Designed miniproteins, single chains. Designs and how they scored, part 76

Each design is a single chain, and the fold is of that chain. pLDDT is the mean over its residues in the fold that is shown.

## One batch from the design tools (miniprotein)

Design m2797
Fold by ESMFold2-Fast:
Structure m2797 (fold): chain A 74 residues (1-74)
Amino acid sequence: SVLEATGASAEEVIAAAERAARSGSVALTAAAELLGTTASVEDQREVIEHLEGSKSPEAQAIVESLKKAIKEKE
């Protein structure tokens, strides 16, 4: 895994985002913010790629948040 700082894999990050989506939009927003601060750029890109095909507003919110986080790190 490339997510060394948190010890989480990209798969675990994706699972957390999906779990947050089931818990409602507030939890989903918190998960997106956490991913933007703690996940590596590579893991964030993998989450974006996985969720970019989704048409849900919640998935789009995560994608936009992560794209912003990546832009700030580059």
Scores: mean pLDDT 62

Design m2798
Fold by ESMFold2-Fast:
Structure m2798 (fold): chain A 84 residues (1-84)
Amino acid sequence: MLTRIAEGAAENEDPEIGEALLRMALSVALSEKDLDTKEVDEALKLALESPNPAIRKAALEGMKELAERGLATPEMIELLKKAE
């Protein structure tokens, strides 16, 4: 589901709606006790490839939140290091 939402956000012609949908999806995923980190990883990677800088920023914020919770994949940690 998250990957599909990230795809929809990236392809959306209205970047404001796309950013809102991605942030909402990330908020829901991060609130769940049994977080599917593989699905989140795929969705965040897809969002980082978006031409919309707001969507990319939301993806980096999501990765940072996962890292702070100890749920980030090694790939997410490397992407965060490159962003800083």
Scores: mean pLDDT 66

Design m2799
Fold by ESMFold2-Fast:
Structure m2799 (fold): chain A 60 residues (1-60)
Amino acid sequence: GGDIYVAKKDITALEDDALSLNKGDIVEVLEELGGGFIKAKSLKTGKEGLVPKDYLTKID
């Protein structure tokens, strides 16, 4: 699968294409985007959206 990251903090989506996460939520990277964003899928909810890469840390 894609690279796995964990959310460093609670993230509240302010736009329709953004992904809300709670601290400690695990996400799979679907696509690396410019501007410091990734498209990610929450493994908890199955929802997909944009996340600032700086709010995530890689695991494994």
Scores: mean pLDDT 80

Design m2800
Fold by ESMFold2-Fast:
Structure m2800 (fold): chain A 66 residues (1-66)
Amino acid sequence: SEAELEELLRELGERTGLSPERIRESLLTVLRWEGFSDEQKVELVSREFGISRETARRMLDLLRAL
């Protein structure tokens, strides 16, 4: 849901010092990249933000559902 995504973005923003809007745009940019598998996108997001692959996958799945 949008509410679940907004809460995850808020929490990550507090930990990273980035705005939730900037994090959302970064995730959308990664989703738009061609030549990368879904697994590679999850790994990139996980590494970039220091979150688990499970959390990264959930955030990307929520964005795709919007």
Scores: mean pLDDT 85

Design m2801
Fold by ESMFold2-Fast:
Structure m2801 (fold): chain A 82 residues (1-82)
Amino acid sequence: SELVKEAEELKKKAEELFKEALEAAKKGDIKKAGELALEASALAIRAVELYLEAGDYEQAKKVKEEAESLAAEVEKAIAEAL
């Protein structure tokens, strides 16, 4: 499915941006960390929407839970940098 392929690419890009956000937070660049985390979250939401459109409810749930976990990790790193 083309929807599943697009969702997989968006999921991968979101994961990369969350990693960059975490690195920015650890370096004390709070603004960059926040901006990257917001962009990553938006891409993850779009991936969830595409999995739902494709009828892949299990992947939609996993992507949502993984994105929430990664966002929480960035928030924790920001709090620790302050």
Scores: mean pLDDT 89

Design m2802
Fold by ESMFold2-Fast:
Structure m2802 (fold): chain A 67 residues (1-67)
Amino acid sequence: MAEEYKKRAEELKSKGDTLRAKVYLFQSYLAAGDFGGAEKVAEELREMGYTAVSDFLLAELEQAKAS
């Protein structure tokens, strides 16, 4: 559920696990149908240097939008 992913993202962020927090936040937006929010999170990961993770998440987003 989107709410569960969002809660997990906040927990990970508070513990300094920024990468995993952003991945869970992306899943939260995707589950809620907020494709703009999901895209923004993926781009933030790219700016932080997680280019491969960002590319993977953007591919998942495009697949979700095509459905």
Scores: mean pLDDT 80

Design m2803
Fold by ESMFold2-Fast:
Structure m2803 (fold): chain A 61 residues (1-61)
Amino acid sequence: MALSAARLAKRHGWTPEQQARALLAAKESGASEEELRKAAELLGLDFEEMKKIMQQIQQQM
């Protein structure tokens, strides 16, 4: 699920915020941390940076 979301985001040129929101939705749907790491790698992002963006979005919700 997370990999599919990452591929869609990359194909459509989604912003980092939209990419992070898609990965948060995948996490809520039961995606593992390993799947999220692979999704971040597919997007060309450091997993640690992606985790920070996801945490910022979650804190503002």
Scores: mean pLDDT 70

Design m2804
Fold by ESMFold2-Fast:
Structure m2804 (fold): chain A 92 residues (1-92)
Amino acid sequence: SEVEELRKKAEEYLDKAREALQAGDFDTAIENAKKAVDYAIRAADLGDVETVREALGRISELGNEAEKQGRIDVATELALLEIKLAIALSHA
């Protein structure tokens, strides 16, 4: 289904964001996190709010990792993505 494809894309981009963050490639991590958030919100628009809940948890984990690496700027960008996901969840 379209919803399953969007969920899969959200998960794939979250995995890419985590890999990039662990490698210290912060620009790539943010770009992939933004793509994951877009796919998660689109899945929620089709009724799959669980994809948004999962993305919220995973983006929060990435933000904590960025903060541990001393990248408060990256953690702040990820926190803004969490706000977008929370807004999408509130409208579901």
Scores: mean pLDDT 89

Design m2805
Fold by ESMFold2-Fast:
Structure m2805 (fold): chain A 89 residues (1-89)
Amino acid sequence: NKEKALEYFEKGKQYYAQGDYKKAAKYYEESIKIDPNFSESWFNLGEVYLKQKEYKKAIEAYKKALEIKPSSIAEQRLKTAERQLKALE
């Protein structure tokens, strides 16, 4: 149900705006379970993981978003997450 995926996506955005990254991730994951091709939910999940410094998870989420829909913003965010991961090595 595309409407339910969108509802979870909007809840994810609301929690992200409140700084509740754990709940934001949960709702974006629920959105993706219903619609695995919802590129914006994958992108926003990447943004949440980046905020939590979970760089490997952020990289995978951005890659999924890019596989579904090309995006220069997602490409830049992927490179940012990759640079942050390299800085930890």
Scores: mean pLDDT 89

Design m2806
Fold by ESMFold2-Fast:
Formats: sequence, C-alpha cells, structure tokens
Structure m2806 (fold): chain A 78 residues (1-78)
Amino acid sequence: MKEGEELFKKGQELFEQGKYREAAELYKKSAEIFEKNRDYEKAADAYRHAGKSYLQLGKEEEAVEMFKKAEAARKKAE
C-alpha cells in the first residue's frame, strides 16, 4: 500500500535536508515500484528527482542515466 508514494515523500524530506545521496536512493526505489505498478508518470517524476539529487552531488553521469530512465517512463505513460 502506497509504498512508492511513501518512499517518494521520504526522498523529498531528505533532499530538503541536503541528504542528496540518500534522497537519490529513495527516489530510485520509488520509481522502480511505480514502474512495477505501471504508474509510468509517477515513475518518470521519481527518476527526474533522482537525477536532480545526483546533480547536487556532482554525479553528472548518474544524473543523465536517471533522466534517460525518466524519459523512457514518460513515453510509456503516453
């Protein structure tokens, strides 16, 4: 129940606290749960937030990977 939503919310709290690595991990887990449930729009949103978290860490390559996953999920939502 609502596991993907709870993880996403927890990721947002961690991001606001500057805990970008932990936020990225929770956003990725949230996105995987949304994909499994075929909630592709929410999965895309979670992957975008993971990418933004990696950018805050200076991890550009990991951020690009997350943004590519977000775009792929967005296309499945259409």
Scores: mean pLDDT 86

Design m2807
Fold by ESMFold2-Fast:
Structure m2807 (fold): chain A 109 residues (1-109)
Amino acid sequence: AAAERALALLVGTVRAVTRAALLGDAEMVRATLLATAAELEGLGFEEAARILREAAPRVVEATERGDAEGAIRLAKEAAIEAARAIGGEEAARETERAVEEAIAAARAG
């Protein structure tokens, strides 16, 4: 379903942003968040896309300052809020668990 695909995109996005932020790659952080927002909009999740677009400058700024932990936290918060917009509190809770695992995996690789 479109919602399942959208939630999977959010988890993959947090994993990719975590890796990019740890490398200090602010441009990759920006590109990843904006690409996911465009895909969410294409799937009909306009509010989730807006949440990511609004969060992107803050995540990018944290990465540019060398605050990888701040960037990861902001990306996680944005993904959880976007998931809430897509599927309510249950989707937000499921996404929080999945993104915590994705962050741990990105740190290990």
Scores: mean pLDDT 91

Design m2808
Fold by ESMFold2-Fast:
Structure m2808 (fold): chain A 66 residues (1-66)
Amino acid sequence: GAAEELARRERLAELGRRLGARIEAETGAEVHVTVLDPETLRVTIRRGDELRILTLSAEEVEALLA
């Protein structure tokens, strides 16, 4: 239902925030994280003139943080 989907989005947003903070700490890049849906995260990484955009599943984000 709607409550379960909101909980999944909030969980993914929290995981994305943690992943973004880790990438920023390790690389010095500017990282922006956007939850596209309860199972999909967009990570935008900018370092100088370099721009990388990653689309990650919730499972991939959890695996990267494990």
Scores: mean pLDDT 85

Design m2809
Fold by ESMFold2-Fast:
Formats: sequence, C-alpha cells, structure tokens
Structure m2809 (fold): chain A 82 residues (1-82)
Amino acid sequence: MAEAERLLREAEELAQRAAEAAKAGKYKEAAELTRRAAELLEEAARRALAAGAISEEEAEALLARAEQLREEARKLEELAEA
C-alpha cells in the first residue's frame, strides 16, 4: 500500500509540473510529464488492487483517469507541433 500511495503522489507531482510547463509554452515537456503521470497512476492502481487495498471499481476509476491523462498528453503534443 505505501508503494502505491507513493506512486500516486508522484503522479500528482508530475501532473502539476506538466501544468506549469504548459503555462510556459513548453507543450512537448508538458505532454511527456502528463504521459509519465498516467503511467504512474496505472502502476499505482495495479499495485493497490493486488494488495487488496482498493476495490476493482476503484482500480477501474484510476485507470480511466490515466486514460484521460494520456488523451491530454496527445492534445499537448499536437499543440507543440502547431
């Protein structure tokens, strides 16, 4: 559980850094940070579920959130090319 909580906190930190990068016009960096945040959320969900710390429904919610972050990263990457 402690490891899954650590991964969740790291994902939140990366998402905040991504928002700051986007404000600075660094869309490529923002996209990379957002994608990494999604990866950490997926890992946190898997670890928490395996440990019995969250329900399958809660794990699905975290995975859905990670998918949303991946879509946001794609949009940021498109902005970097504009």
Scores: mean pLDDT 83

Design m2810
Fold by ESMFold2-Fast:
Structure m2810 (fold): chain A 94 residues (1-94)
Amino acid sequence: GDERAVEPLIKALKDESEIVRLSAAEALGKIGDERAVEPLIKALNDVPSVRLAAAEALGKIGDERAVEALNKALKDESESVRNAAKLALEKIQK
């Protein structure tokens, strides 16, 4: 329960550093707070490493609002992002 970290981590998704954005997406996925869903959907438009982390995080949170964006990510240029989106959709559609 690191729910108090959610808002600072959402801000970190917009950091200038790719590594900071990646770490923020991973942390938000571990916390599982639904406030992160819309920010993580936006992170699916970042660089491949951040898109991968965002897709995995959305799968961990399990919120249906991510379904449309994850279906688009199934067509991503990165195979790793496509695979993460597929696994995330399988988790949400339980």
Scores: mean pLDDT 88

Design m2811
Fold by ESMFold2-Fast:
Structure m2811 (fold): chain A 65 residues (1-65)
Amino acid sequence: MEEKEKLKKEAEKHFEEGVAALQRGDYPTAAEHFRKAAELYEKAGDFVGATAAHIMAVGAELEAS
């Protein structure tokens, strides 16, 4: 459980940084953080978190385009 807990905490941190970047209109940075969060949530087995992060990443990527 230790490894998954650490991955989940890292994912949560990246998700928060992504939200902060999104709020200031830094779409490329937001997309990077949400992508990282999604990968980390997936590795942690948190598919709900991974899905939320993927949705946010796609939204930020579309704005960055």
Scores: mean pLDDT 84

Design m2812
Fold by ESMFold2-Fast:
Structure m2812 (fold): chain A 83 residues (1-83)
Amino acid sequence: MLEVVLDDPRSPRELTAAGEAAMRAHQARLVRGAADIVVEMYKEKGQTEKAEEFQARVDELLAAGQLDEAVSLITEAYAELKK
């Protein structure tokens, strides 16, 4: 039952291409939801310009497929808003 190599790129290659695209889209939607919370926090503080800038930047990162960067940006913005 132990295996040395998992995630064979040939078997899951098409699944990876289609599934990664679908999963990335799903993850992007979840990240968008988290970003909406931060956007609302900015708006509650009267920082609508920052909310728009933040949302545009998240959108750009998601378009580039950089989910980790988007999550990092959200976390950083949340920390900024806590100050």
Scores: mean pLDDT 71

Design m2813
Fold by ESMFold2-Fast:
Structure m2813 (fold): chain A 77 residues (1-77)
Amino acid sequence: SPWEQVERLKKEIEDLIKKLEAGEISLEEFVERLNALMREIQALMAGLSPAQQEEAARFLQPVLDRAGALLKEKLAA
């Protein structure tokens, strides 16, 4: 289902954040993998109704905000 894809994407972004924080991946690899996940989110969202898009956006926004904040922190260092 589309919602199972939304839950998978959230988990993959959370895993990616953990790997960068643990030093298991480079910043370059983090950016490449995050960009790939963002493309998957955009493709998924295009297939959803407006109400489903709003629900998916609310569900994904906290983890996307965390990824963005971590990226800004690492780029500023």
Scores: mean pLDDT 87

Design m2814
Fold by ESMFold2-Fast:
Structure m2814 (fold): chain A 75 residues (1-75)
Amino acid sequence: MPSEKELNEEIAKKLRELGEKYRASSDPFKKEVGELLIETAEKIEKAKSLEEALKILEEAEKELQKKAEELHKAL
């Protein structure tokens, strides 16, 4: 099985790739989401354990959901 370090690095890589794609968007909301994803990837890459990385992901998910709800309400 991959080590916790390898799993955290893989998760961080995927989030960074997705975040960069979103930041390249002309949509201001997508750019903001992209910045959050890249920041989350950096935190996960520095996480000491898989448990810490999952907690970081959970916090990011809650923040993204809140931003999406605010956007949907504004539309």
Scores: mean pLDDT 78

Design m2815
Fold by ESMFold2-Fast:
Parts: structure tokens; C-alpha cells; sequence
Structure m2815 (fold): chain A 65 residues (1-65)
């Protein structure tokens, strides 16, 4: 049981890392084309999703305690 919760938390941390990486890449693209505000909005959206995954991972890790 505890091991499965920690594995699920790890998957959420992997999703968080992926969303953060995508957010960073979109932010870099926005730096190259500052007129494209859609890239800035997409970067912010990925960042919010990363926070969601982080919260889920922390919740699962706490439950595994």
C-alpha cells in the first residue's frame, strides 16, 4: 500500500518536472518573439499544471507516512 502511494507520487513529480520543462521552453520562445503573448500564456498554464502535480505528489507522500 505505502509503496504504491509513493510510486504514484513519483509519477506526479515526473509530470511536474515535464510541465516545468515545457513552461521553461515556452518562456525561452517568448524571449525570442516578445510579440507572441500566446507563448507567455501557454508557459504560465504549464506552470500552474506543475503546481497541481506537486500538490498531488505531496498529498500522496503524506498519506504514505
Amino acid sequence: MKEKLLEEARRHREEMDEELRESQELDKEFEKDPSNKELLMESASEGVEAIGHAAKALSLEKEAE
Scores: mean pLDDT 80

Design m2816
Fold by ESMFold2-Fast:
Structure m2816 (fold): chain A 56 residues (1-56)
Amino acid sequence: SAEELKKEALEAYKNGDYKKATELFRQAIREYIKETGKSFREVVEEFQKEIEYLKK
């Protein structure tokens, strides 16, 4: 599911594996668009908010 891919992407990001995180985020965005019908822009903005939260 999109949520599982997103969780794996966030875990890779926390571990410093930015290439893996980017690939997983790309897959999560694609699946999330399919599941929610949201635009690419809306999904990317939501993911950016989550990444900013991790920078805390």
Scores: mean pLDDT 76

Design m2817
Fold by ESMFold2-Fast:
Structure m2817 (fold): chain A 65 residues (1-65)
Amino acid sequence: MYDQAVAAIQAGDLDKALELAEQLLKDGDYESAKNVAVQVLKEAQKRGDEETAKKAQEIIDKADK
């Protein structure tokens, strides 16, 4: 799942990467979920996509608990 999320980020599909990060959270893989969400946050910030950046930050916050 993590490899699929990284591939989605590389393809520019941040929505798919966020879906996979949320699935990683549900599976208890907080470290992988956070790593994916941090990468999505960075890409969203480069694009000026505030909505995607906010969603990525929410996943990071959940993974840190």
Scores: mean pLDDT 82

Design m2818
Fold by ESMFold2-Fast:
Structure m2818 (fold): chain A 96 residues (1-96)
Amino acid sequence: SKEELLEFLEKLIKRAEELIEKAKELLKKAKDPELKEELERLLREIEELLKELKELLEKAKEKEPTKEDIFRAIALELRLIGLEIELEQLEKKLEE
């Protein structure tokens, strides 16, 4: 339903915003230039994902969601999961 899609997207937006804050904190702690560059790239990818999530949320508020909109939301969740995994891997490199 439209309500379920809106709630789903709002939860993904919150997760992406929390991931951005975590990436920024790790970037402040990073000393290795290569790790800093990798964290900066990841931060840009998360910020781009957040923008796409917000655009889809606004579209879903204005019009009944299409099947394509639902598939897009699922694809964005899978991308977010991948970015969360990548950030966890970079965090472990910082703690070594």
Scores: mean pLDDT 89

Design m2819
Fold by ESMFold2-Fast:
Structure m2819 (fold): chain A 63 residues (1-63)
Amino acid sequence: MSKEELKKEAEELFNQGLAALDAGDVATASRLFVKALNKYYEAGDEEGYEKLLATLHARSVAA
């Protein structure tokens, strides 16, 4: 599996997680975000990883 494929999967999972969160399905969103973080980490995409964490911080009730 290429790093580009991992990054693409991470982006897809991140978008699915946001959609689930907007729908109020926090449990599904959490699973998708964890998978996305793991894929960004495996891909070495530090920018993608940090963007996802920043988005979660902005949308979370816990700072």
Scores: mean pLDDT 78

Design m2820
Fold by ESMFold2-Fast:
Structure m2820 (fold): chain A 60 residues (1-60)
Amino acid sequence: TPREEAERHKKEGDEALKKGDYVKATQHYGRAYLAAREAGATPEEVKPYFQKAQEAADKI
């Protein structure tokens, strides 16, 4: 489901961030954001995914 995809991508983004792979972290957090939006998540619920994607992108 889109909610399960959002959780999977969030987890993979967190793992990539721990490894210093900012490109992969950005991609996974961006995918988590899109999947969460597709699942009907509120703007407040998706904001952390968006912020994490921006943080990772800023480190590239």
Scores: mean pLDDT 81

Design m2821
Fold by ESMFold2-Fast:
Structure m2821 (fold): chain A 60 residues (1-60)
Amino acid sequence: MEKLEELRKLAKEAFKHYKETGKVDEDLQNKILELARKYGLSGDEVREAVAKAIEEVNKE
């Protein structure tokens, strides 16, 4: 639960940064991938967390 929340927060920050600047923050992307691997998250769990983060940012 906490592991997915941390990943969602980073995904929101990364997408918000991209939306505001038009540039991908590679450091944030690398941190997301590192957390996913460290915490044993599946590719599906990572994709769902990222999709939800993007949806929340787009609603703002």
Scores: mean pLDDT 75

Design m2822
Fold by ESMFold2-Fast:
Structure m2822 (fold): chain A 59 residues (1-59)
Amino acid sequence: TEKLIEEAKELSEKVAAEAHALLAKGAADPAKRDEYVAQARALLEEGGKKVKELLEKAA
């Protein structure tokens, strides 16, 4: 249980950091903004899904 919560925390932190980096790149490069935003959205969606699965298994 505790191991799954720790894995969920680490994954959540990693996903948030990577999404933030993609959004920062999008803000800096208007020509690729939509591409970086789409990548950030996909990362947050898949990452959030995996975090939820880990937390559900921990319960």
Scores: mean pLDDT 83

Design m2823
Fold by ESMFold2-Fast:
Structure m2823 (fold): chain A 69 residues (1-69)
Amino acid sequence: SMIDELRAERDRLLEELARVDKEIERAKAEGDTVRAQTLLRRRAILEFRITVLDSEIYLLERIAARQAQ
């Protein structure tokens, strides 16, 4: 279903976010401030994309529930 496809995309972005978080910790440990700042910016973009997907999934689930009732 469309909702299942959106959930799969959300899970993919969450896995990417986890990888970016590990890279941020590595950059900080190495004192690479420029790389850490770039990764933090990428993290913020991923969080925003996940928030948008969560909103889309929520709205579609509510529409489906109303049609079933």
Scores: mean pLDDT 89

Design m2824
Fold by ESMFold2-Fast:
Structure m2824 (fold): chain A 98 residues (1-98)
Amino acid sequence: NPVLEEILRLAREAAKASQPNYLTPEAIRKIEEMAELLRKNKVSDEEFRELLRELLERGDTDSAGALVIAKLLAYSPEEVREEILERLRRAHELVQQR
């Protein structure tokens, strides 16, 4: 499935763009793109579980984490989504400053 393969590629790219203490703005953008793909293509819980399983079976916990955040954003109300994104952006700024 080309959509599921694209989501996996974005998860790996988000993980590579991430730092140990925070998600970079680049990683956050890739997570938002994954969330949009999950919603637009109505990826089922079973399909999502298979994507997550593929990453975890390879020990790719960082990419799996990015995918879980994307799922949370995809199905959160708008107010909750914006709050999560704002906190991720602030975490990046605080780590850069300190």
Scores: mean pLDDT 77

Design m2825
Fold by ESMFold2-Fast:
Structure m2825 (fold): chain A 92 residues (1-92)
Amino acid sequence: LAEAARRIAELLARAADAVAAGDWAAAERLDEEVVALLDEVKARYGDEAAQRLLEAITTGALRVPADEFTDEKAAAALRAAAEEARRLAEEL
């Protein structure tokens, strides 16, 4: 589980870099990898483990205000989500 959380954090950080560079196609592919890995966590470790990881990601993303959509805010939300997933990995 800790390894999956670390990998999700790495994918979210890479997605943030892609968004900051204007490469939304790369960000979309990385998002698909995160979703697939969350599905694998649910299948292997159960609904509670997947929910805990999803809650960490959501908590990070919600730190960035959604008042205006910009690439900078989208990248900041992804970076915050990556940091929360990384913190969860250290607890596991």
Scores: mean pLDDT 74

Design m2826
Fold by ESMFold2-Fast:
Structure m2826 (fold): chain A 92 residues (1-92)
Amino acid sequence: MTAEELEKKRKELAELHAEAVRRARALAEAGELEAEAERLEKEAEELAKEIEELEKKLKENPSEELKKRKEELEKKGVRLGGLLVELRRLLE
């Protein structure tokens, strides 16, 4: 990984964090924090199961399509995890 790639990933993470903070605040104003946190926890659990199934399939029959699908789900998982952390922080 180059210095430029590290800087780009750092910027992407900062943007994802800022988005999570904005979304969490909007949900707090709407009074939906608890319901949304519960929904996202269930979504994250299902996402983790799908990633595990894709990893098993990739070990049996490696394919670019399955690899790309796994990368998409992992990216979604990072975004969901960040939002859940902010929602839980506001619920405390």
Scores: mean pLDDT 76

Design m2827
Fold by ESMFold2-Fast:
Structure m2827 (fold): chain A 56 residues (1-56)
Amino acid sequence: GAREVIIKIAKKESGLTKEEVDKLLTADDKEIEEIAKKTGLSVEQLRSLQEALRKE
């Protein structure tokens, strides 16, 4: 699928590592909030990225 393309976009927009993006794919709401705190990104942006990853 296009997951690697989505990961590249996520890294460009968010500065997330591949490992962080992979964790985001399976993260629940609380785990997304923890990633947001570590990265300084909004929970809404992370949820949008998670949804895009899951649809691919």
Scores: mean pLDDT 72

Design m2828
Fold by ESMFold2-Fast:
Structure m2828 (fold): chain A 62 residues (1-62)
Amino acid sequence: DTYLRVARAARELLERGVEPEEIVAGLSATYGVPEEAVRAVLELLRRGASLEEAAEAGRRVS
């Protein structure tokens, strides 16, 4: 599942203190997904959602 991979990568980058907009641009380019989908994933993760919940948010936007 591409969005589960995006969610895992996004969580790791957030834990390392990477800026949200850099995460959006980088993961959108790397995985070939819309920036809006990556933003949805990040929003859920920053609110403490699970990887599965964050991945589902990305899929709904896409």
Scores: mean pLDDT 85

Design m2829
Fold by ESMFold2-Fast:
Structure m2829 (fold): chain A 65 residues (1-65)
Amino acid sequence: SMDELLKEAAELIKQKKFEEAEKVLEELRRIAGTITDPAERARLETYIEMMEKEKEELKKGIEPK
């Protein structure tokens, strides 16, 4: 499910498995493209963007907000 993919991406980012996390984020982006409700799509896209930012901050040794 989408929620399971979100949890998997977050856990992979926490473990600094960035390449694996990117694959899960790509699957989430694909799912976002299939959502017909613009509010639900925007919500998922926002979560993906936040996770990508957290991933990049952790790569730089900066604690995410």
Scores: mean pLDDT 80

Design m2830
Fold by ESMFold2-Fast:
Structure m2830 (fold): chain A 69 residues (1-69)
Amino acid sequence: VKISKEEFKKIAYELFGKDGTSGPFSSMLSAEEKADIDGLIDKLYEQIKNNDLSDPLAKFLKTYIENKL
């Protein structure tokens, strides 16, 4: 998926919320992930950019972005 980090971050915030709790898919996040939503987003972006889809959240986000774009 060819997506900028800024666009990826915006999509992740739409899905999870900037606080990790207000988004429609925020229930997919653990308490630790909600506590550091920006760190989670940075990690997931690197995983997707490197085509590392071993993390179910990275696979979910890649699939969501591909279906949206």
Scores: mean pLDDT 77

Design m2831
Fold by ESMFold2-Fast:
Structure m2831 (fold): chain A 68 residues (1-68)
Amino acid sequence: SAALEAAARELVRLLEAGRDEEAIALLQSHGFSPVEARVAVRELRRIRDPEERLRAARTALSQALARK
């Protein structure tokens, strides 16, 4: 969905800007617990390639939607 794509791009943008607390808050707004959001940010940070990071962000957000 357009909303999922926008959220994934915003998540990657926040991480590139070093705004990790805002990235955590974005993930929590999409159904992640505080612990899950911190783990997700850590795992996304390990991905050096921006395209792979965006793909991983889309996957994480789509899994949260499926758990609603």
Scores: mean pLDDT 84

Design m2832
Fold by ESMFold2-Fast:
Structure m2832 (fold): chain A 58 residues (1-58)
Amino acid sequence: SRNEQLIAQNQAAIELAQARIEELERTKPGDPEAELRRNLLQIARSASELVIERMKAK
């Protein structure tokens, strides 16, 4: 179903965002630009988590 596809897509987005956050923390510790990027990725991950929660609640 469309809901299952959206859940799968958002789960993949969460995994990609998490991997990128971890890479930036490992390779760019203390870099202000990397810190901003990590914050934006965390927001994106949270948004995808909210989408999954909403789709499962429908």
Scores: mean pLDDT 82

Design m2833
Fold by ESMFold2-Fast:
Structure m2833 (fold): chain A 60 residues (1-60)
Amino acid sequence: MSLEEAEKKAYEVGKELAKQGFSEEEVRRAARLAADALGLSEEEKERFVEAALKGHREAK
């Protein structure tokens, strides 16, 4: 899986979790754990987490 594909998935999951009532902090923790499980580097983990948070923030 490419980092770009992972970021797109993180964004969509972040949006869905926001709709389910999860907080930004809960989404951040979940995304960091998921990035670690995917074996991403520290820089890649930061990008993955930010994509998930962007999805959460853009959900209404």
Scores: mean pLDDT 80

Design m2834
Fold by ESMFold2-Fast:
Structure m2834 (fold): chain A 72 residues (1-72)
Amino acid sequence: SENLALAYNNRGNAYFNLGQYELAIEDYNKAIEIDPNFAKAYANRAKAYNELNQGKLALEDFNKAIELDPSF
């Protein structure tokens, strides 16, 4: 369900805002598993990877987000 993917993405955003980046990544992973074309979830996971100094993983996810939604 798109609604379920969106709910995971939104909870991930809440974890991110609390500085709980690993929990945020877990929820973004669930959003992407449910909707592999969810460009915003890739972009949000990339931001969380950057906060954890995982710059290579962040770059891969930003590239995927742009590929899925060039209008970003």
Scores: mean pLDDT 92

